# Designs tried in a protein design run: designed miniproteins, single chains, continued (5). Part 66

Each design is a single chain, and the fold is of that chain. pLDDT is the mean over its residues in the fold that is shown.

## One batch from the design tools (miniprotein)

Design m18286
Fold by ESMFold2-Fast:
Structure m18286 (fold): chain A 83 residues (1-83)
Amino acid sequence: MSPLEKVKLRIDELLALARMILAIAKLDKSTSEEAIKELEKIVEEMERIAREARASEDLAEAEELLKRAEELLKKAMEILKKS
């Protein structure tokens, strides 16, 4: 795999993890509606990042998208911890 392909794959992996976090949160009755809405917005933004990454032919652009995806996953984890 090229470095660019590896970055794109990693972004897809982070999106899958974010979707899993949202699914777990929705099954937990102790999770607030506000937390669910925040997680839904994070997943939506990560889906946009994944689409941009798939269209990118530039490694530096893809690496910047990966950093954004990592920050969004950190936010999702923090929301889950507070819930």
Scores: mean pLDDT 85

Design m18287
Fold by ESMFold2-Fast:
Structure m18287 (fold): chain A 69 residues (1-69)
Amino acid sequence: PLSPAERAEAEELLAWAKADPRVPQSFVDRFEELWARYERTQSPEDALRLQQLVGLMRMYKWVQKKEEE
């Protein structure tokens, strides 16, 4: 299961992705799909899939911020 800190980070990243027009809609859709799946199943595999996407989104956000500097 996701820790409260991991859940909070995922929620913040999803909110950022929805607000930033540079984020492809496909990433937002995939994030919401994996989140909804994890909420339903709470399986370790679904948690891992969601955590992997969170990691990728964190890197993407970091790259976008570097471009704005």
Scores: mean pLDDT 78

Design m18288
Fold by ESMFold2-Fast:
Structure m18288 (fold): chain A 106 residues (1-106)
Amino acid sequence: SMNEELTREWRELKERAERLREQAQAELDRLAEHPVYEQARVEGEKARGAALARYMAKVDKAVADNPSVTDEQLEVMREAAEAVGEAEGALAGVRAAREAVAAERA
């Protein structure tokens, strides 16, 4: 069904986001004592919030377009949106840290 396909797509999105978040967080953890860490954390939190808002809007649209979505399927989509927020936050933190380190070398 369309709802089963939709649920599968969101579950796959969650799995990809979790892998990316784990890799990005590992890089950030290696920088925990570096002076750039706090700037990276702040930029990561901003990106996390923005990504979560964007993907929660996608969840709302998916539900509006598919009114037969179950509560369990909705939860899968919400969990995926949260996982994407975490991943985009960690990735933005990594980018900010790399940019700050590069600027220090210039």
Scores: mean pLDDT 87

Design m18289
Fold by ESMFold2-Fast:
Structure m18289 (fold): chain A 58 residues (1-58)
Amino acid sequence: LRDEIDRLSNMSVNLRNQSVIALNNGDVVTSNRLMDESRRYDDRASRLGLELVEREHS
């Protein structure tokens, strides 16, 4: 579970960095898509993080 959270968080960061590079190159469409994907990975990591806390402190 922790490994999966770390993986999803790293993917979110990588997609955000790629989005910034695309934006700097003038590719607004690709930048927006990568940012949306980053947000989905971030949301999933956050949900798993809450589940992990509940399991360890229940």
Scores: mean pLDDT 81

Design m18290
Fold by ESMFold2-Fast:
Structure m18290 (fold): chain A 69 residues (1-69)
Amino acid sequence: SMEEERALQEAEERGQAAMKKINEWKKEIIEEYKKKYGREPSWEELLYELHKKITGSDEYAEAAVKAVE
């Protein structure tokens, strides 16, 4: 079905947009750690901050709902 293929394509495109947002947050976290601690975050610190932004932050849900490219 073309509708099914379209839905899968749209899901893939949304996934790519989400990955772009995660990469932006990763860069933000690294820069904040450099400013605050003069070093890059550890893998564990990076994962913790990313998890907090993705699952604990209403900002992600709001940005995803209102995102226009």
Scores: mean pLDDT 71

Design m18291
Fold by ESMFold2-Fast:
Structure m18291 (fold): chain A 55 residues (1-55)
Amino acid sequence: SPEAEAMRAELLAAVAAGKSPQELVDLIQRVLDSGLPQEEVDALMAAYDAAVRAA
């Protein structure tokens, strides 16, 4: 969905920018609180995990 894609882009940009652990936690909390379908949340969290492991 466009909302899930926007949240993914924001979260990945934050990881790439070296945002603080607290700022990353706040963004993850927004994803969890978003009301997006579980499949979209799972895809976002998988992308986040891959980005953190690549950094």
Scores: mean pLDDT 79

Design m18292
Fold by ESMFold2-Fast:
Structure m18292 (fold): chain A 63 residues (1-63)
Amino acid sequence: SPWDRFIAALQSSGLPKPKSQEEAVELLVKGIEEVANLSEEEKEAVRKIYTEILNEVERQQQE
């Protein structure tokens, strides 16, 4: 359910739906690299935020 909410939020922002959590991370990392207009600090911030969200989802799945 938290994963579904996260994906729904991404799609509401006009982003494509990933097929899995791992694919989502790969797509986000590649997308960040393609968007060369982001600073290194901004890229790190985005990666950190998504990593935290995915860690929270994994934690809830192990409950």
Scores: mean pLDDT 64

Design m18293
Fold by ESMFold2-Fast:
Structure m18293 (fold): chain A 120 residues (1-120)
Amino acid sequence: SARELLARFYEALQKGDKEKAVELAYDVGRILAERNLAVPSFSREEAIDATVQAVADLARELVEKGMEEASVNLIAGTIDALEELAGVSPEEIAQRLLDYGVPKELVERALKLYEERRKQ
């Protein structure tokens, strides 16, 4: 379940388990988008903005913990879910993440990972 996956992700963060955090991060990004888009009181724009802000905050926290690869996977999963479920372009999501203070290098790496996963 989504709840179980999030619990395992936060346990990996608490334990400093970088490999497990990377394994789970893409799906965490997807779940964060799905949850915000499922909030009945949110407009589409409010759901997208809440998702990008939450992901930007978590992405920076992961970098501070030395979990840069997990941060890249989290962002890529968020791009994937917002494009699929809300029709937001990857480029627009990338710009919003930059506006919320995510480093350009991480956003560029996440876009590349997202594109690679779409082709495989």
Scores: mean pLDDT 88

Design m18294
Fold by ESMFold2-Fast:
Structure m18294 (fold): chain A 98 residues (1-98)
Amino acid sequence: SDKYFNELNKIMDIIMRAVKKAEEGDKKGALEDIRELKKLIEKTLSEQPEILKKINGILDKAVKKLKEGDVKGFKQDMNKLAVLIFQGVMMQITVDAN
């Protein structure tokens, strides 16, 4: 499904952009990217509520760390998020193939 791979690429680009902004001290820009990311993930993984719940939990932790100035912890949570999103997209492709 080309649709899900295109959405995955957009999601990964936003994650990379948010991490770069956080590393550069642009907390406001990184938080704006996280809001965009959350909206896109909720749309992309709407049929995967169990994975979406885990993703939202990681996003909430990442936002808290970013607000507290823990850029290293934020980056670690964003890396965990990327893995979980990839898993959710692969499951969504499998569902749509049946």
Scores: mean pLDDT 85

Design m18295
Fold by ESMFold2-Fast:
Structure m18295 (fold): chain A 85 residues (1-85)
Amino acid sequence: ETPEQLKADAEEGIRIVEENIERLKKLAEEHPDYRDLFEETIKKLQEILEKAREALEKGDYFTAVVYATLGIILYAITLVEFEHR
């Protein structure tokens, strides 16, 4: 992949993680029994998002993509935990 493509992928991944954090905030409000699960995941996603943004700012687009991808995976795992309880 070109540096331009990796940067675009990183920016898109970061956007997806930001949107997923907002979705988890709504789920925490709607499902108080699972609030601790969602709030813990939100905290972890915010830490991952900060690392992704730092990598992006440094021009380390590959590392930014990796962190954004980890955030997307963590969101998916959290939804599976919620749906299968």
Scores: mean pLDDT 87

Design m18296
Fold by ESMFold2-Fast:
Structure m18296 (fold): chain A 84 residues (1-84)
Amino acid sequence: DKSIEDFFNKVKEELEKIVNLPLELKDLPLEERIKIAEEKKKELLKKLEPVIKNALSEEEREKLKKLFEESEKKFKEIVEELKK
């Protein structure tokens, strides 16, 4: 299904942008960069709630959960590297 593939591709793109925000917002203190990225992630989750509840199958919800978990892991790795 093109619509579900497009949905997952858009989610991946938005998560990648959020994860890379601490690297891009170089003029801001690291704590502010982290806060901005976390707020953007919350906004994305709220935007996705209707799709998760009404349009995704159980398997598709697990796939989405895995994408957010992988994104969170990558975000933590970037933050730890920036703290060095």
Scores: mean pLDDT 81

Design m18297
Fold by ESMFold2-Fast:
Structure m18297 (fold): chain A 95 residues (1-95)
Amino acid sequence: DEAKREELRKKLAELAAEKAARLAKAKSEQERIVIELEAQKRKVELLAEYGFMDKETAERQLALLDEYLELVTVEGWDEEQLVELEDRRVAEAAA
């Protein structure tokens, strides 16, 4: 449906603008990471809602993003620690 694609494009553009506005007001590295992760969650939700991502894939990605949000907000992880975790998971998957 062309109408669904155009509506999704509009919603993704609005999300990108909201993310940029929040990042401009962010006062800490932790706040910036949280804003990025929350924007990624919203993008996954929009893709699934509009039928451009299957429910199972969306649920897996949302669970991973929720894990990253908890690591940052509860455990105090920084961007370097998240990158190292992702690199390790990619290496383990390739082994």
Scores: mean pLDDT 83

Design m18298
Fold by ESMFold2-Fast:
Structure m18298 (fold): chain A 56 residues (1-56)
Amino acid sequence: GAVARVAQHDAGLSDAQLAEIVAARTDAEFRRLAERTGLSVAAVKNLRAALLEEGL
């Protein structure tokens, strides 16, 4: 969806990284994703919520 495309273009996230964000369930997973993507934990959680609302 539009959120996924914006994240890929603006934050340089790959399809694999977006899939990992959607699959994340624990605070440890969110911290690891934040480290790998350069985003804050809050930004990763907000992006995950938006991706799930778009049906990913």
Scores: mean pLDDT 77

Design m18299
Fold by ESMFold2-Fast:
Structure m18299 (fold): chain A 57 residues (1-57)
Amino acid sequence: SMAAEQAAQKRKQEILRRLTEEFNKEIFDNYASMTADERKQWAAEQKARREEILAKL
Protein backbone atom coordinates (compact mmCIF):
# COMPACT_ATOMS: atom_id res chain seq x y z
CA SER A 1 0.00 0.00 0.00
CA MET A 2 1.30 3.41 -1.03
CA ALA A 3 -1.36 5.38 0.87
CA ALA A 4 1.01 6.42 3.68
CA GLU A 5 3.70 7.54 1.22
CA GLN A 6 1.11 9.50 -0.78
CA ALA A 7 -0.16 11.24 2.37
CA ALA A 8 3.40 12.20 3.35
CA GLN A 9 4.08 13.60 -0.14
CA LYS A 10 0.86 15.64 -0.09
CA ARG A 11 1.79 17.09 3.31
CA LYS A 12 5.26 18.02 2.00
CA GLN A 13 3.70 19.66 -1.08
CA GLU A 14 1.37 21.73 1.15
CA ILE A 15 4.35 22.92 3.21
CA LEU A 16 6.27 23.80 0.02
CA ARG A 17 3.26 25.71 -1.34
CA ARG A 18 2.99 27.78 1.86
CA LEU A 19 6.74 28.54 1.85
CA THR A 20 6.53 29.63 -1.81
CA GLU A 21 3.63 31.98 -1.03
CA GLU A 22 5.57 33.53 1.89
CA PHE A 23 8.69 34.03 -0.25
CA ASN A 24 6.63 35.60 -3.06
CA LYS A 25 5.14 38.12 -0.63
CA GLU A 26 8.64 39.08 0.55
CA ILE A 27 9.70 39.57 -3.08
CA PHE A 28 6.90 42.08 -3.67
CA ASP A 29 7.27 43.89 -0.34
CA ASN A 30 11.06 44.13 -0.05
CA TYR A 31 12.99 42.85 -3.07
CA ALA A 32 12.12 45.72 -5.46
CA SER A 33 13.35 48.36 -2.96
CA MET A 34 16.66 46.59 -2.19
CA THR A 35 20.14 47.28 -3.55
CA ALA A 36 21.81 44.59 -5.69
CA ASP A 37 23.93 43.39 -2.74
CA GLU A 38 20.89 43.26 -0.45
CA ARG A 39 18.98 41.26 -3.08
CA LYS A 40 21.79 38.70 -3.31
CA GLN A 41 21.95 38.39 0.48
CA TRP A 42 18.15 38.12 0.78
CA ALA A 43 17.97 35.42 -1.91
CA ALA A 44 20.72 33.40 -0.21
CA GLU A 45 19.00 33.68 3.19
CA GLN A 46 15.63 32.61 1.75
CA LYS A 47 17.20 29.62 0.00
CA ALA A 48 19.00 28.56 3.20
CA ARG A 49 15.81 28.96 5.26
CA ARG A 50 13.79 26.89 2.82
CA GLU A 51 16.42 24.14 2.66
CA GLU A 52 16.64 24.03 6.48
CA ILE A 53 12.85 23.64 6.81
CA LEU A 54 12.73 20.91 4.15
CA ALA A 55 15.67 19.05 5.73
CA LYS A 56 13.66 18.75 8.96
CA LEU A 57 10.81 16.96 7.15
Scores: mean pLDDT 75

Design m18300
Fold by ESMFold2-Fast:
Structure m18300 (fold): chain A 89 residues (1-89)
Amino acid sequence: LARAVIEGDLEAVRRIVESVPRPDEAKVLEALRDAVFLLREEIARWLVEYLREQGFDEARVREVLEEARAAAEGMFDERGVALADELLA
């Protein structure tokens, strides 16, 4: 999963996440954080939709997005901040 996010391969991310009935929440949340950090916008949007559709804890999804936003802000990454704000809305 992490490698597919780093490479920006949305189709590989989809295949890996959907290959099991319920993937490891911590690994999917880590992938979301990495996708925001690396500006993999399509992957980040797809992961947020997937997590919400599967009924994962919204508080944890929001927490990860807030952490990603704070990290992007600390790195002066305006695009990362904007992506995190979009996904938090």
Scores: mean pLDDT 77

Design m18301
Fold by ESMFold2-Fast:
Structure m18301 (fold): chain A 74 residues (1-74)
Amino acid sequence: SAAVKAAKEAAAEKGRQKIKELEEEFEKARDGEHPNEKIVALAREAYEKGDPKSRAEAYLLIMQEKARKAAAAG
């Protein structure tokens, strides 16, 4: 049980780091630093509404754009 608890804590910590990375990219997009205007617009709308659904949509587009740019880079 101790090993299972340690594994769950490690997984939760990695999850928190991923969420923090998405929040930082969301803040950059909200501030207009993202080159994709659609992501900027969604980030600002989500921030203004305070709606978890709008924020999740902005996070999803940020993740998709990062994946697409990574694929294009190699």
Scores: mean pLDDT 77

Design m18302
Fold by ESMFold2-Fast:
Structure m18302 (fold): chain A 86 residues (1-86)
Amino acid sequence: AEARELLERYERAVESGDEEEIARMEEEEAAIFAATAPLAEEALKEGLSMEELLERLVADPATSRYGRLLREAARRAREVRERLLA
């Protein structure tokens, strides 16, 4: 899903208190991370942080699309987590 759609779905699930939908959103986020795992493994071998990994994914033409999507999703997921903190 697009990063914007993911954020909107999270906000809707939180507003309704739908824990099952929140769980599905977490699974979708995990799937996005899993899609970049092989690339992340190479970066981790070089000791890169998650932020440095995202920049590298964006800079590489072969992974630029996934890197931008993942970086945007991570940014929005962080915003949603801050809102969910009781």
Scores: mean pLDDT 64

Design m18303
Fold by ESMFold2-Fast:
Structure m18303 (fold): chain A 99 residues (1-99)
Amino acid sequence: SSAVAEAERLAEEFIATAQAARDRYLTSGPAVADDALREVEEAMGRLAEAYVKAGGTQAMGDGLTRRTTELFREDPDAGLEFAHNAARVFLAAARSKAA
C-alpha cells in the first residue's frame, strides 16, 4: 500500500542518515558529532511524525528519538544498531495496519 511504501521510504532515509552519521563520526572524530547527531535527529523526527500519524503515540515517538540521540552520543555503533531495530519495529507496525 502507499502507506507502507511511505513508511519504508522514511525508514530507509532514517537508516541511511544514521549510517552516514556513524561513518562521519568514525572518519572525522568527535568534532563532527554535533552536526551528524543533528541530521539523525531531523530524520528520526520525520519518522516519528509518520509513526504518530499511523496511530503510534507521541510519547513513544519522542522516546525513540531521545534514545537514538543518547546512544549515538555514547557509541555511534550502538546508536546505529538501535536505529535499525527502531526502524524494523516501525515498519512491522505499519505493515500490520496496512494488511
Scores: mean pLDDT 76

Design m18304
Fold by ESMFold2-Fast:
Structure m18304 (fold): chain A 79 residues (1-79)
Amino acid sequence: EKQKKADELIEKLKELSLEAITVRREYKANPDDEEARKKLNEIRDEISKVFAELDKLAEQDPEVEKKAREAINGLKPPP
């Protein structure tokens, strides 16, 4: 059950990551685009919420910790 929830959260992270790439491209093309900036902030906040939920599940199940670590390593933006 917890692992299924983690899989759903990881899938959501992948979707948000792809959306973030598109919006970041728009923001770089026009840094004064208020809508692109707002959308980027919304995606960032959603990603943070998903990470928080994954961390909570990982505290309860070592298999979830492993899955979360692998997913984060694959999706981590460059510093």
Scores: mean pLDDT 75

Design m18305
Fold by ESMFold2-Fast:
Structure m18305 (fold): chain A 115 residues (1-115)
Amino acid sequence: SMDKIKEEAIALLERIIATEQTHALFLKMAAEVDRYFKDDQSTIDALEKQAQEEEEIAQQYQEILSWLKETGDVEKALEEAIKLLEEQIKENEHRPALVEKLNLEIEKLKEIKEK
């Protein structure tokens, strides 16, 4: 049913948002640990920049989720989420483990869209 497809889309978007927020938090914690022990400013700056980028991406997914909840337009919400994931992959080609995770998220969104 359309209600079931909408529920599956909401659940997956909430999981993507939570994953990005949790990872951003761990990156911030790693930056604080590195400040305490290492004094490598370039490493600290890189971790903080990645955390900020992931928080901004989580905000964009949050906007898609809010729009989906208000409109019920599953197809458009999934298309916008896939576009954001594809952009994240392009910007993170130097991070193969992250790229693999993002590709799996795209596959799951496409499976919901094809229902």
Scores: mean pLDDT 86

Design m18306
Fold by ESMFold2-Fast:
Structure m18306 (fold): chain A 93 residues (1-93)
Amino acid sequence: DVEKRKKELIEKAKSKDEEKQKEAVEEAAREKDEKARNEVLKVAAESKYEEVRGQALVLLAKSKDEESRKYAKELAEKEKNEKVKEAVFIALE
Protein backbone atom coordinates (compact mmCIF):
# COMPACT_ATOMS: atom_id res chain seq x y z
CA ASP A 1 0.00 0.00 0.00
CA VAL A 2 1.73 3.13 -1.30
CA GLU A 3 -0.38 5.45 0.90
CA LYS A 4 0.60 3.56 4.08
CA ARG A 5 4.32 3.62 3.17
CA LYS A 6 4.08 7.34 2.33
CA LYS A 7 2.46 8.15 5.71
CA GLU A 8 5.11 6.15 7.60
CA LEU A 9 7.93 7.97 5.76
CA ILE A 10 6.32 11.39 6.32
CA GLU A 11 6.12 10.61 10.07
CA LYS A 12 9.82 9.65 10.01
CA ALA A 13 10.71 12.82 8.06
CA LYS A 14 8.92 14.93 10.72
CA SER A 15 10.94 13.25 13.50
CA LYS A 16 13.27 15.45 15.58
CA ASP A 17 16.07 12.92 14.96
CA GLU A 18 18.38 13.81 12.03
CA GLU A 19 19.23 10.14 11.44
CA LYS A 20 15.53 9.20 11.10
CA GLN A 21 14.99 12.12 8.71
CA LYS A 22 17.95 10.94 6.58
CA GLU A 23 16.48 7.41 6.62
CA ALA A 24 13.16 8.80 5.37
CA VAL A 25 14.93 10.51 2.42
CA GLU A 26 16.86 7.30 1.62
CA GLU A 27 13.66 5.20 1.67
CA ALA A 28 11.76 7.81 -0.36
CA ALA A 29 14.51 7.72 -3.01
CA ARG A 30 13.76 3.98 -3.45
CA GLU A 31 9.98 4.52 -3.78
CA LYS A 32 8.85 3.90 -7.38
CA ASP A 33 5.64 5.91 -7.00
CA GLU A 34 6.88 9.39 -7.94
CA LYS A 35 3.97 11.28 -6.35
CA ALA A 36 4.40 9.50 -3.00
CA ARG A 37 8.20 9.89 -3.17
CA ASN A 38 7.99 13.61 -3.90
CA GLU A 39 5.45 14.23 -1.11
CA VAL A 40 7.86 12.66 1.44
CA LEU A 41 10.80 14.61 -0.05
CA LYS A 42 8.89 17.91 0.20
CA VAL A 43 8.47 17.33 3.97
CA ALA A 44 12.19 16.48 4.35
CA ALA A 45 13.15 19.57 2.28
CA GLU A 46 11.83 21.78 5.11
CA SER A 47 14.07 20.09 7.71
CA LYS A 48 16.17 22.16 10.13
CA TYR A 49 19.13 19.89 9.22
CA GLU A 50 21.06 21.20 6.21
CA GLU A 51 22.19 17.73 5.07
CA VAL A 52 18.59 16.43 5.07
CA ARG A 53 17.32 19.51 3.17
CA GLY A 54 20.13 19.18 0.63
CA GLN A 55 19.49 15.50 -0.10
CA ALA A 56 15.71 15.99 -0.39
CA LEU A 57 15.94 19.11 -2.59
CA VAL A 58 18.45 17.49 -4.97
CA LEU A 59 16.12 14.50 -5.42
CA LEU A 60 13.14 16.81 -6.04
CA ALA A 61 15.21 18.81 -8.57
CA LYS A 62 15.97 15.58 -10.48
CA SER A 63 12.28 14.59 -10.57
CA LYS A 64 10.42 14.36 -13.89
CA ASP A 65 7.54 16.24 -12.22
CA GLU A 66 7.76 19.94 -13.14
CA GLU A 67 5.87 21.02 -10.00
CA SER A 68 8.40 19.24 -7.75
CA ARG A 69 11.31 20.82 -9.64
CA LYS A 70 9.70 24.29 -9.19
CA TYR A 71 9.28 23.60 -5.47
CA ALA A 72 12.97 22.66 -5.18
CA LYS A 73 14.01 25.81 -7.11
CA GLU A 74 11.90 28.09 -4.89
CA LEU A 75 13.33 26.59 -1.68
CA ALA A 76 16.88 26.70 -3.10
CA GLU A 77 16.51 30.44 -3.84
CA LYS A 78 15.77 30.99 -0.10
CA GLU A 79 18.48 28.56 1.09
CA LYS A 80 21.27 30.16 3.17
CA ASN A 81 23.66 27.19 3.02
CA GLU A 82 25.79 27.85 -0.09
CA LYS A 83 26.67 24.18 -0.69
CA VAL A 84 23.02 23.06 -0.51
CA LYS A 85 21.98 25.91 -2.84
CA GLU A 86 24.71 25.05 -5.38
CA ALA A 87 23.90 21.31 -5.36
CA VAL A 88 20.20 21.95 -6.01
CA PHE A 89 20.83 24.38 -8.90
CA ILE A 90 23.29 21.92 -10.47
CA ALA A 91 20.62 19.17 -10.20
CA LEU A 92 18.05 21.47 -11.89
CA GLU A 93 20.31 21.77 -14.98
Scores: mean pLDDT 85

Design m18307
Fold by ESMFold2-Fast:
Structure m18307 (fold): chain A 75 residues (1-75)
Amino acid sequence: MEELERRYEEIKKRMEEILKDPNPSQEKIEELKKEVEEFIKMLERSGGPRSKEMSEEIRKEFEEVLKEIEKRKLE
């Protein structure tokens, strides 16, 4: 569990870094996507209510990050 909590905080920090960048590179966005997908697989494998909560939260946060980036490109 401690390893999953640490990974979760690392991913959240990376999301914040991308959101603070006015022009995030496509490469950084793809790396984040890969890390989120791998983390969700780890959470699904571990099971438990906390893992389910983290999975739902990280998916929602990542979707909002992608939407924000796309909105900035359209403006």
Scores: mean pLDDT 78

Design m18308
Fold by ESMFold2-Fast:
Structure m18308 (fold): chain A 55 residues (1-55)
Amino acid sequence: SELESLKAQAAAAIGSMDFEGAQKLIDQIEKIDPELAEQFRKQAEDMAQFYEKKK
């Protein structure tokens, strides 16, 4: 489905530290499932903080 494709692409972007690409994909997910989009935003923020501060 479109949502499953967007989820996979967003996860890949976050994993590759492409936060700009991830944000665009998350915005598309939000139009379909806002709760899921919020979860992906949190994951991106957690990953960015981990990279920055080695928590």
Scores: mean pLDDT 79

Design m18309
Fold by ESMFold2-Fast:
Structure m18309 (fold): chain A 111 residues (1-111)
Amino acid sequence: SSQDLENKAFQIGLEAAREESKKAAEENLSPFELVELVVKTAAEKGVEWAKSQGLTPEEIVKMAAGAMDAAIHAVLLMYYDELSDEELEKLKAYGEKTRDKLVEEIKKELE
């Protein structure tokens, strides 16, 4: 169902945030470097899972986009008490820009 796909996208995004946040702590990555890595990892995991399930190109894009959105949200929550509202808005915008670029790349690869 559509809800099952949305729930799976959310889980993938959170897993990507968890995995890359461990690396960020070890490598002293900036919040901007972390959000870029987390978004890329969420996109990769989302595409791989969707392809493994035999989903359509449209569903693959939707899964990847949903996973990236969940990943961005998770990163924003990690920095909520550490960054100013203006810095959080910039971090969100950077994550969303990275998402939009990856969505277009995924669409092109599936054509």
Scores: mean pLDDT 89

Design m18310
Fold by ESMFold2-Fast:
Structure m18310 (fold): chain A 68 residues (1-68)
Amino acid sequence: SREQAKNDFLAEFLPRLKELYEKGDKEGIVELAKEGLKKVEELYKQGLLSEEEYEALVSSLEQLIEEY
């Protein structure tokens, strides 16, 4: 399901992000966010994300890139 694809992505992404935050690895956070954008685009093209889920994830990942 679409919910499963989003949940699987977040389950993999969020622990990695937390580890980079705890290390203060700003460059690693930006690289992870860029990797996440590519994965989210792929999931959307496969029909595994709704437009709302895609837009929300892209917005959050772009914000991470801008912030760091």
Scores: mean pLDDT 83

Design m18311
Fold by ESMFold2-Fast:
Structure m18311 (fold): chain A 96 residues (1-96)
Amino acid sequence: MTVVIAGPSGHASVTPEEQAAQLARALAGVDAAAAAGASKVVIVLDITDATPESLARARRYGAEVAEHARALGLEAEVVETTTDDMEAVGRAALEA
């Protein structure tokens, strides 16, 4: 079973403190996925309107979430998306 986890946002307006809170939520999501018997997690980073600094933090935190998942025995993949990509994924899910 593959579970999709919302990772920390790269948005320029997101503070380091807000990204840390998003990281904590993503780590909890990975723990829940592992408890549910997942074999893989896909960590989604929203990079819409990211600055180089906010993007670097989002990527670092995304990597931390992926390493936590692997430590629990899960496969982990980090994917970057924009708001447009997320809307396209949402539309596809509604049609499924």
Scores: mean pLDDT 78

Design m18312
Fold by ESMFold2-Fast:
Structure m18312 (fold): chain A 119 residues (1-119)
Amino acid sequence: RELVEEARRRTEEAVKRARELAAAASPEERRRRGEEGKRLLEEAHKDPGVSNLARGMLKLIEELLKIDEEKGWELGVIAGEIVRAAMELEREKGKSMGALAMLFGGEYLKKEKDEFLKE
């Protein structure tokens, strides 16, 4: 239970940090960071434990990129920070914590995409 709360908190912090990074970055830096986020998800897709979650997050980014490239790369930045938080949690507390962070991350990423599409 404490582990679930820790994974949620760490994922929320990563999303908040990613939004701050995207807001402060130039368009070129946002694209570079977003491309890195997409690459991290492609690597995560190779792990059977989180493959479906990573695929879902990749699809969200690719769908938004077709509608609004700038917002798509912002979503990519957020995804990259989520994957980094999941990797750190896996290193600290094992694969289940990384998987929980990816699960919460997917929920947050979908919410961010929905917010971008409303305005």
Scores: mean pLDDT 84

Design m18313
Fold by ESMFold2-Fast:
Structure m18313 (fold): chain A 93 residues (1-93)
Amino acid sequence: MTIEELADRLIEIVRRLKERLPLTENQQKVIDALIEGIREAVKAKDYEGVVQLARGLLDYLETLYEKYAPDDPEVRALVDEMRRILAEIEKLA
């Protein structure tokens, strides 16, 4: 799987997390800005930038998961899948 394919999968999982978490408008804007940053870094073939932005996005979403849905097994599964995708991006970058 390419970094481009992994980034697309990461963005899809983030979209599903946004639907399950009771996010504020400002929290959604932060997530959307990080997603857009990942898309632009992929387009520029800035794979170090993809890693840094994906890491920041995961860290932010883990904080939101712990705050809003710590006992939701579906949210936990989505966060765990994001961790696996980030690890694969880091291996390829």
Scores: mean pLDDT 85

Design m18314
Fold by ESMFold2-Fast:
Structure m18314 (fold): chain A 60 residues (1-60)
Amino acid sequence: LSKEEIIEGAKYGALVAEKLGDHQTAEIARKAAEEGKVDGSTVESYTAVGAGLIGYNVFG
């Protein structure tokens, strides 16, 4: 994944987390994306969870 895609994913993950009531995760992901310091070990997991929740839990 490119840095741009990871940042976009982090922003989307933050939005999903916030909508699901996980405000802490949303704040962390949003802050990382805003600072341009998207650490794969930190935000990649949250981005993957966000995408999973959208595709698996929300639509499934």
Scores: mean pLDDT 60

Design m18315
Fold by ESMFold2-Fast:
Structure m18315 (fold): chain A 81 residues (1-81)
Amino acid sequence: MDSPTQQDLDDAINNAELMEKLGERSLERGDNRGAAFYYYQASRMYDTASDIAESLGMTELAKELREKSRELREKAEELLK
């Protein structure tokens, strides 16, 4: 179905995955601060995706996206120590 809400969900997930990949690339280069920044951005984008998934009634997906957000935030905080 081509509803804007469904398109917004797909876009939010894709953007979150891109930020997560940029974080991984920063870690590979030894840039822990840059990696933390990208993981923090990815965390916020997964939070947004979780909210959209909830609005679509996709409760299980919303929980999974919220958990990814939490894990990435914790990973970002760990990298800044």
Scores: mean pLDDT 84

Design m18316
Fold by ESMFold2-Fast:
Structure m18316 (fold): chain A 73 residues (1-73)
Amino acid sequence: MTAQQILDTIYDSSASVQQLQDVLNTLKGISSPSKLQQLQKELQKRRPTVPFKSPQEARDYLIDLAQTKIASL
């Protein structure tokens, strides 16, 4: 799953619980600096007014967002 696909799924109002769980598992499993940097870059495009200090901060933000979305479904 690419950074773009992760963000497309999280910001998709029709995303299923299964799709959000797959995204959450992918986010928790990312250890590659390059993949984390791509997540930060893609998230910054969608949230240009919110500063993310590190790729890890961007990942943690997306994990929280995905978990919150699953809990609300």
Scores: mean pLDDT 80

Design m18317
Fold by ESMFold2-Fast:
Structure m18317 (fold): chain A 100 residues (1-100)
Amino acid sequence: SAADLLREAIARLEAALDASADEQLAVLREIIARLEEAYKKETDPEIKRFLAGVIKMLRDYEAQLEAHRDDPAAVRRIVRHLVAFLRHALRELEQLLAAQ
């Protein structure tokens, strides 16, 4: 499920917080691809709209990581912001799912 994908993304990014930008980008790109597949299969219009917003934000984080890939301090800061965003997104998704 999309919620399980967000939980996995949070755990993997936290575990690899001090890893290379290339490793963080590989994890992020895999999660984006899997969320895009979840988006295509989603039939609930509210959840589908939510997933589209999450995917857009993750693409923005991907661009930030790519732009700062040679700056470990910037990469670490960006990944921390990304993890905080994903935790917020997971809470919102869980609320949407509970409302069904």
Scores: mean pLDDT 87

Design m18318
Fold by ESMFold2-Fast:
Structure m18318 (fold): chain A 75 residues (1-75)
Amino acid sequence: SAEETAKQLLQIAEEHAREGERAFERKDFEKAVELYQKAVAALTLADKLYPSEEIREALARAQANLEKAKAALAA
């Protein structure tokens, strides 16, 4: 179902975001950008399939973290 697929995408996105945080902590900003982009892509698809407050909040956090990683990479 769309709900089950969205839940799987949320889980995948949370794993990518966690890996992105670890990359950012190691100052591997290129890898952090890649991982946060994957998280944003999965969450964007999840939101389209079965929107929820949890998915929207996760998407906002992933987008904010992606912008921080991009800024760090450009510095």
Scores: mean pLDDT 91

Design m18319
Fold by ESMFold2-Fast:
Structure m18319 (fold): chain A 60 residues (1-60)
Amino acid sequence: MDEINLEASKVGQKTFEEVKRENQVTTRSPAERAAVSEELSQPAVKEAKKKMEELLKKKE
C-alpha cells in the first residue's frame, strides 16, 4: 500500500488503462514480444543498457 506516491501511481494506472485499451483495439500481440525476447534475449541486454543511461540522466 503506497500512500506516499499515490498520485504517481494514479498516472501510471491511467496510462496502463489507456495502453490496455489500445492493445485490445489494435492487433498488437504482446505475446509476440515475449516470444521474440525469449528467442533472442537481445532486447534484455539492450534494456539493461537503457536503464543505465536513464540512471545517468536522472542525476542531472
Scores: mean pLDDT 56

Design m18320
Fold by ESMFold2-Fast:
Structure m18320 (fold): chain A 80 residues (1-80)
Amino acid sequence: SLKFKIVSSDGSEVELEIPEDASPEELIELAKREAGIGELAAGIADALVRISKAVGLPLSLEQAAEIINNSSLFEVSLKK
């Protein structure tokens, strides 16, 4: 499984554990479930939806994480 550490601009941190073989659709669903944690989760969900829509193709978890990590909204780091 992949562990994502998501850091908001205010310094708050959330850890998500995602199966290595999860699809972009599963990432979007996970982000929606985390929407209860407010603006952080909403921003992640929006970013993933926009990515999936823009490419029209399945993305790997690594590719999705890289795109989110390059966003001005969040920092995402993979950790073991």
Scores: mean pLDDT 53

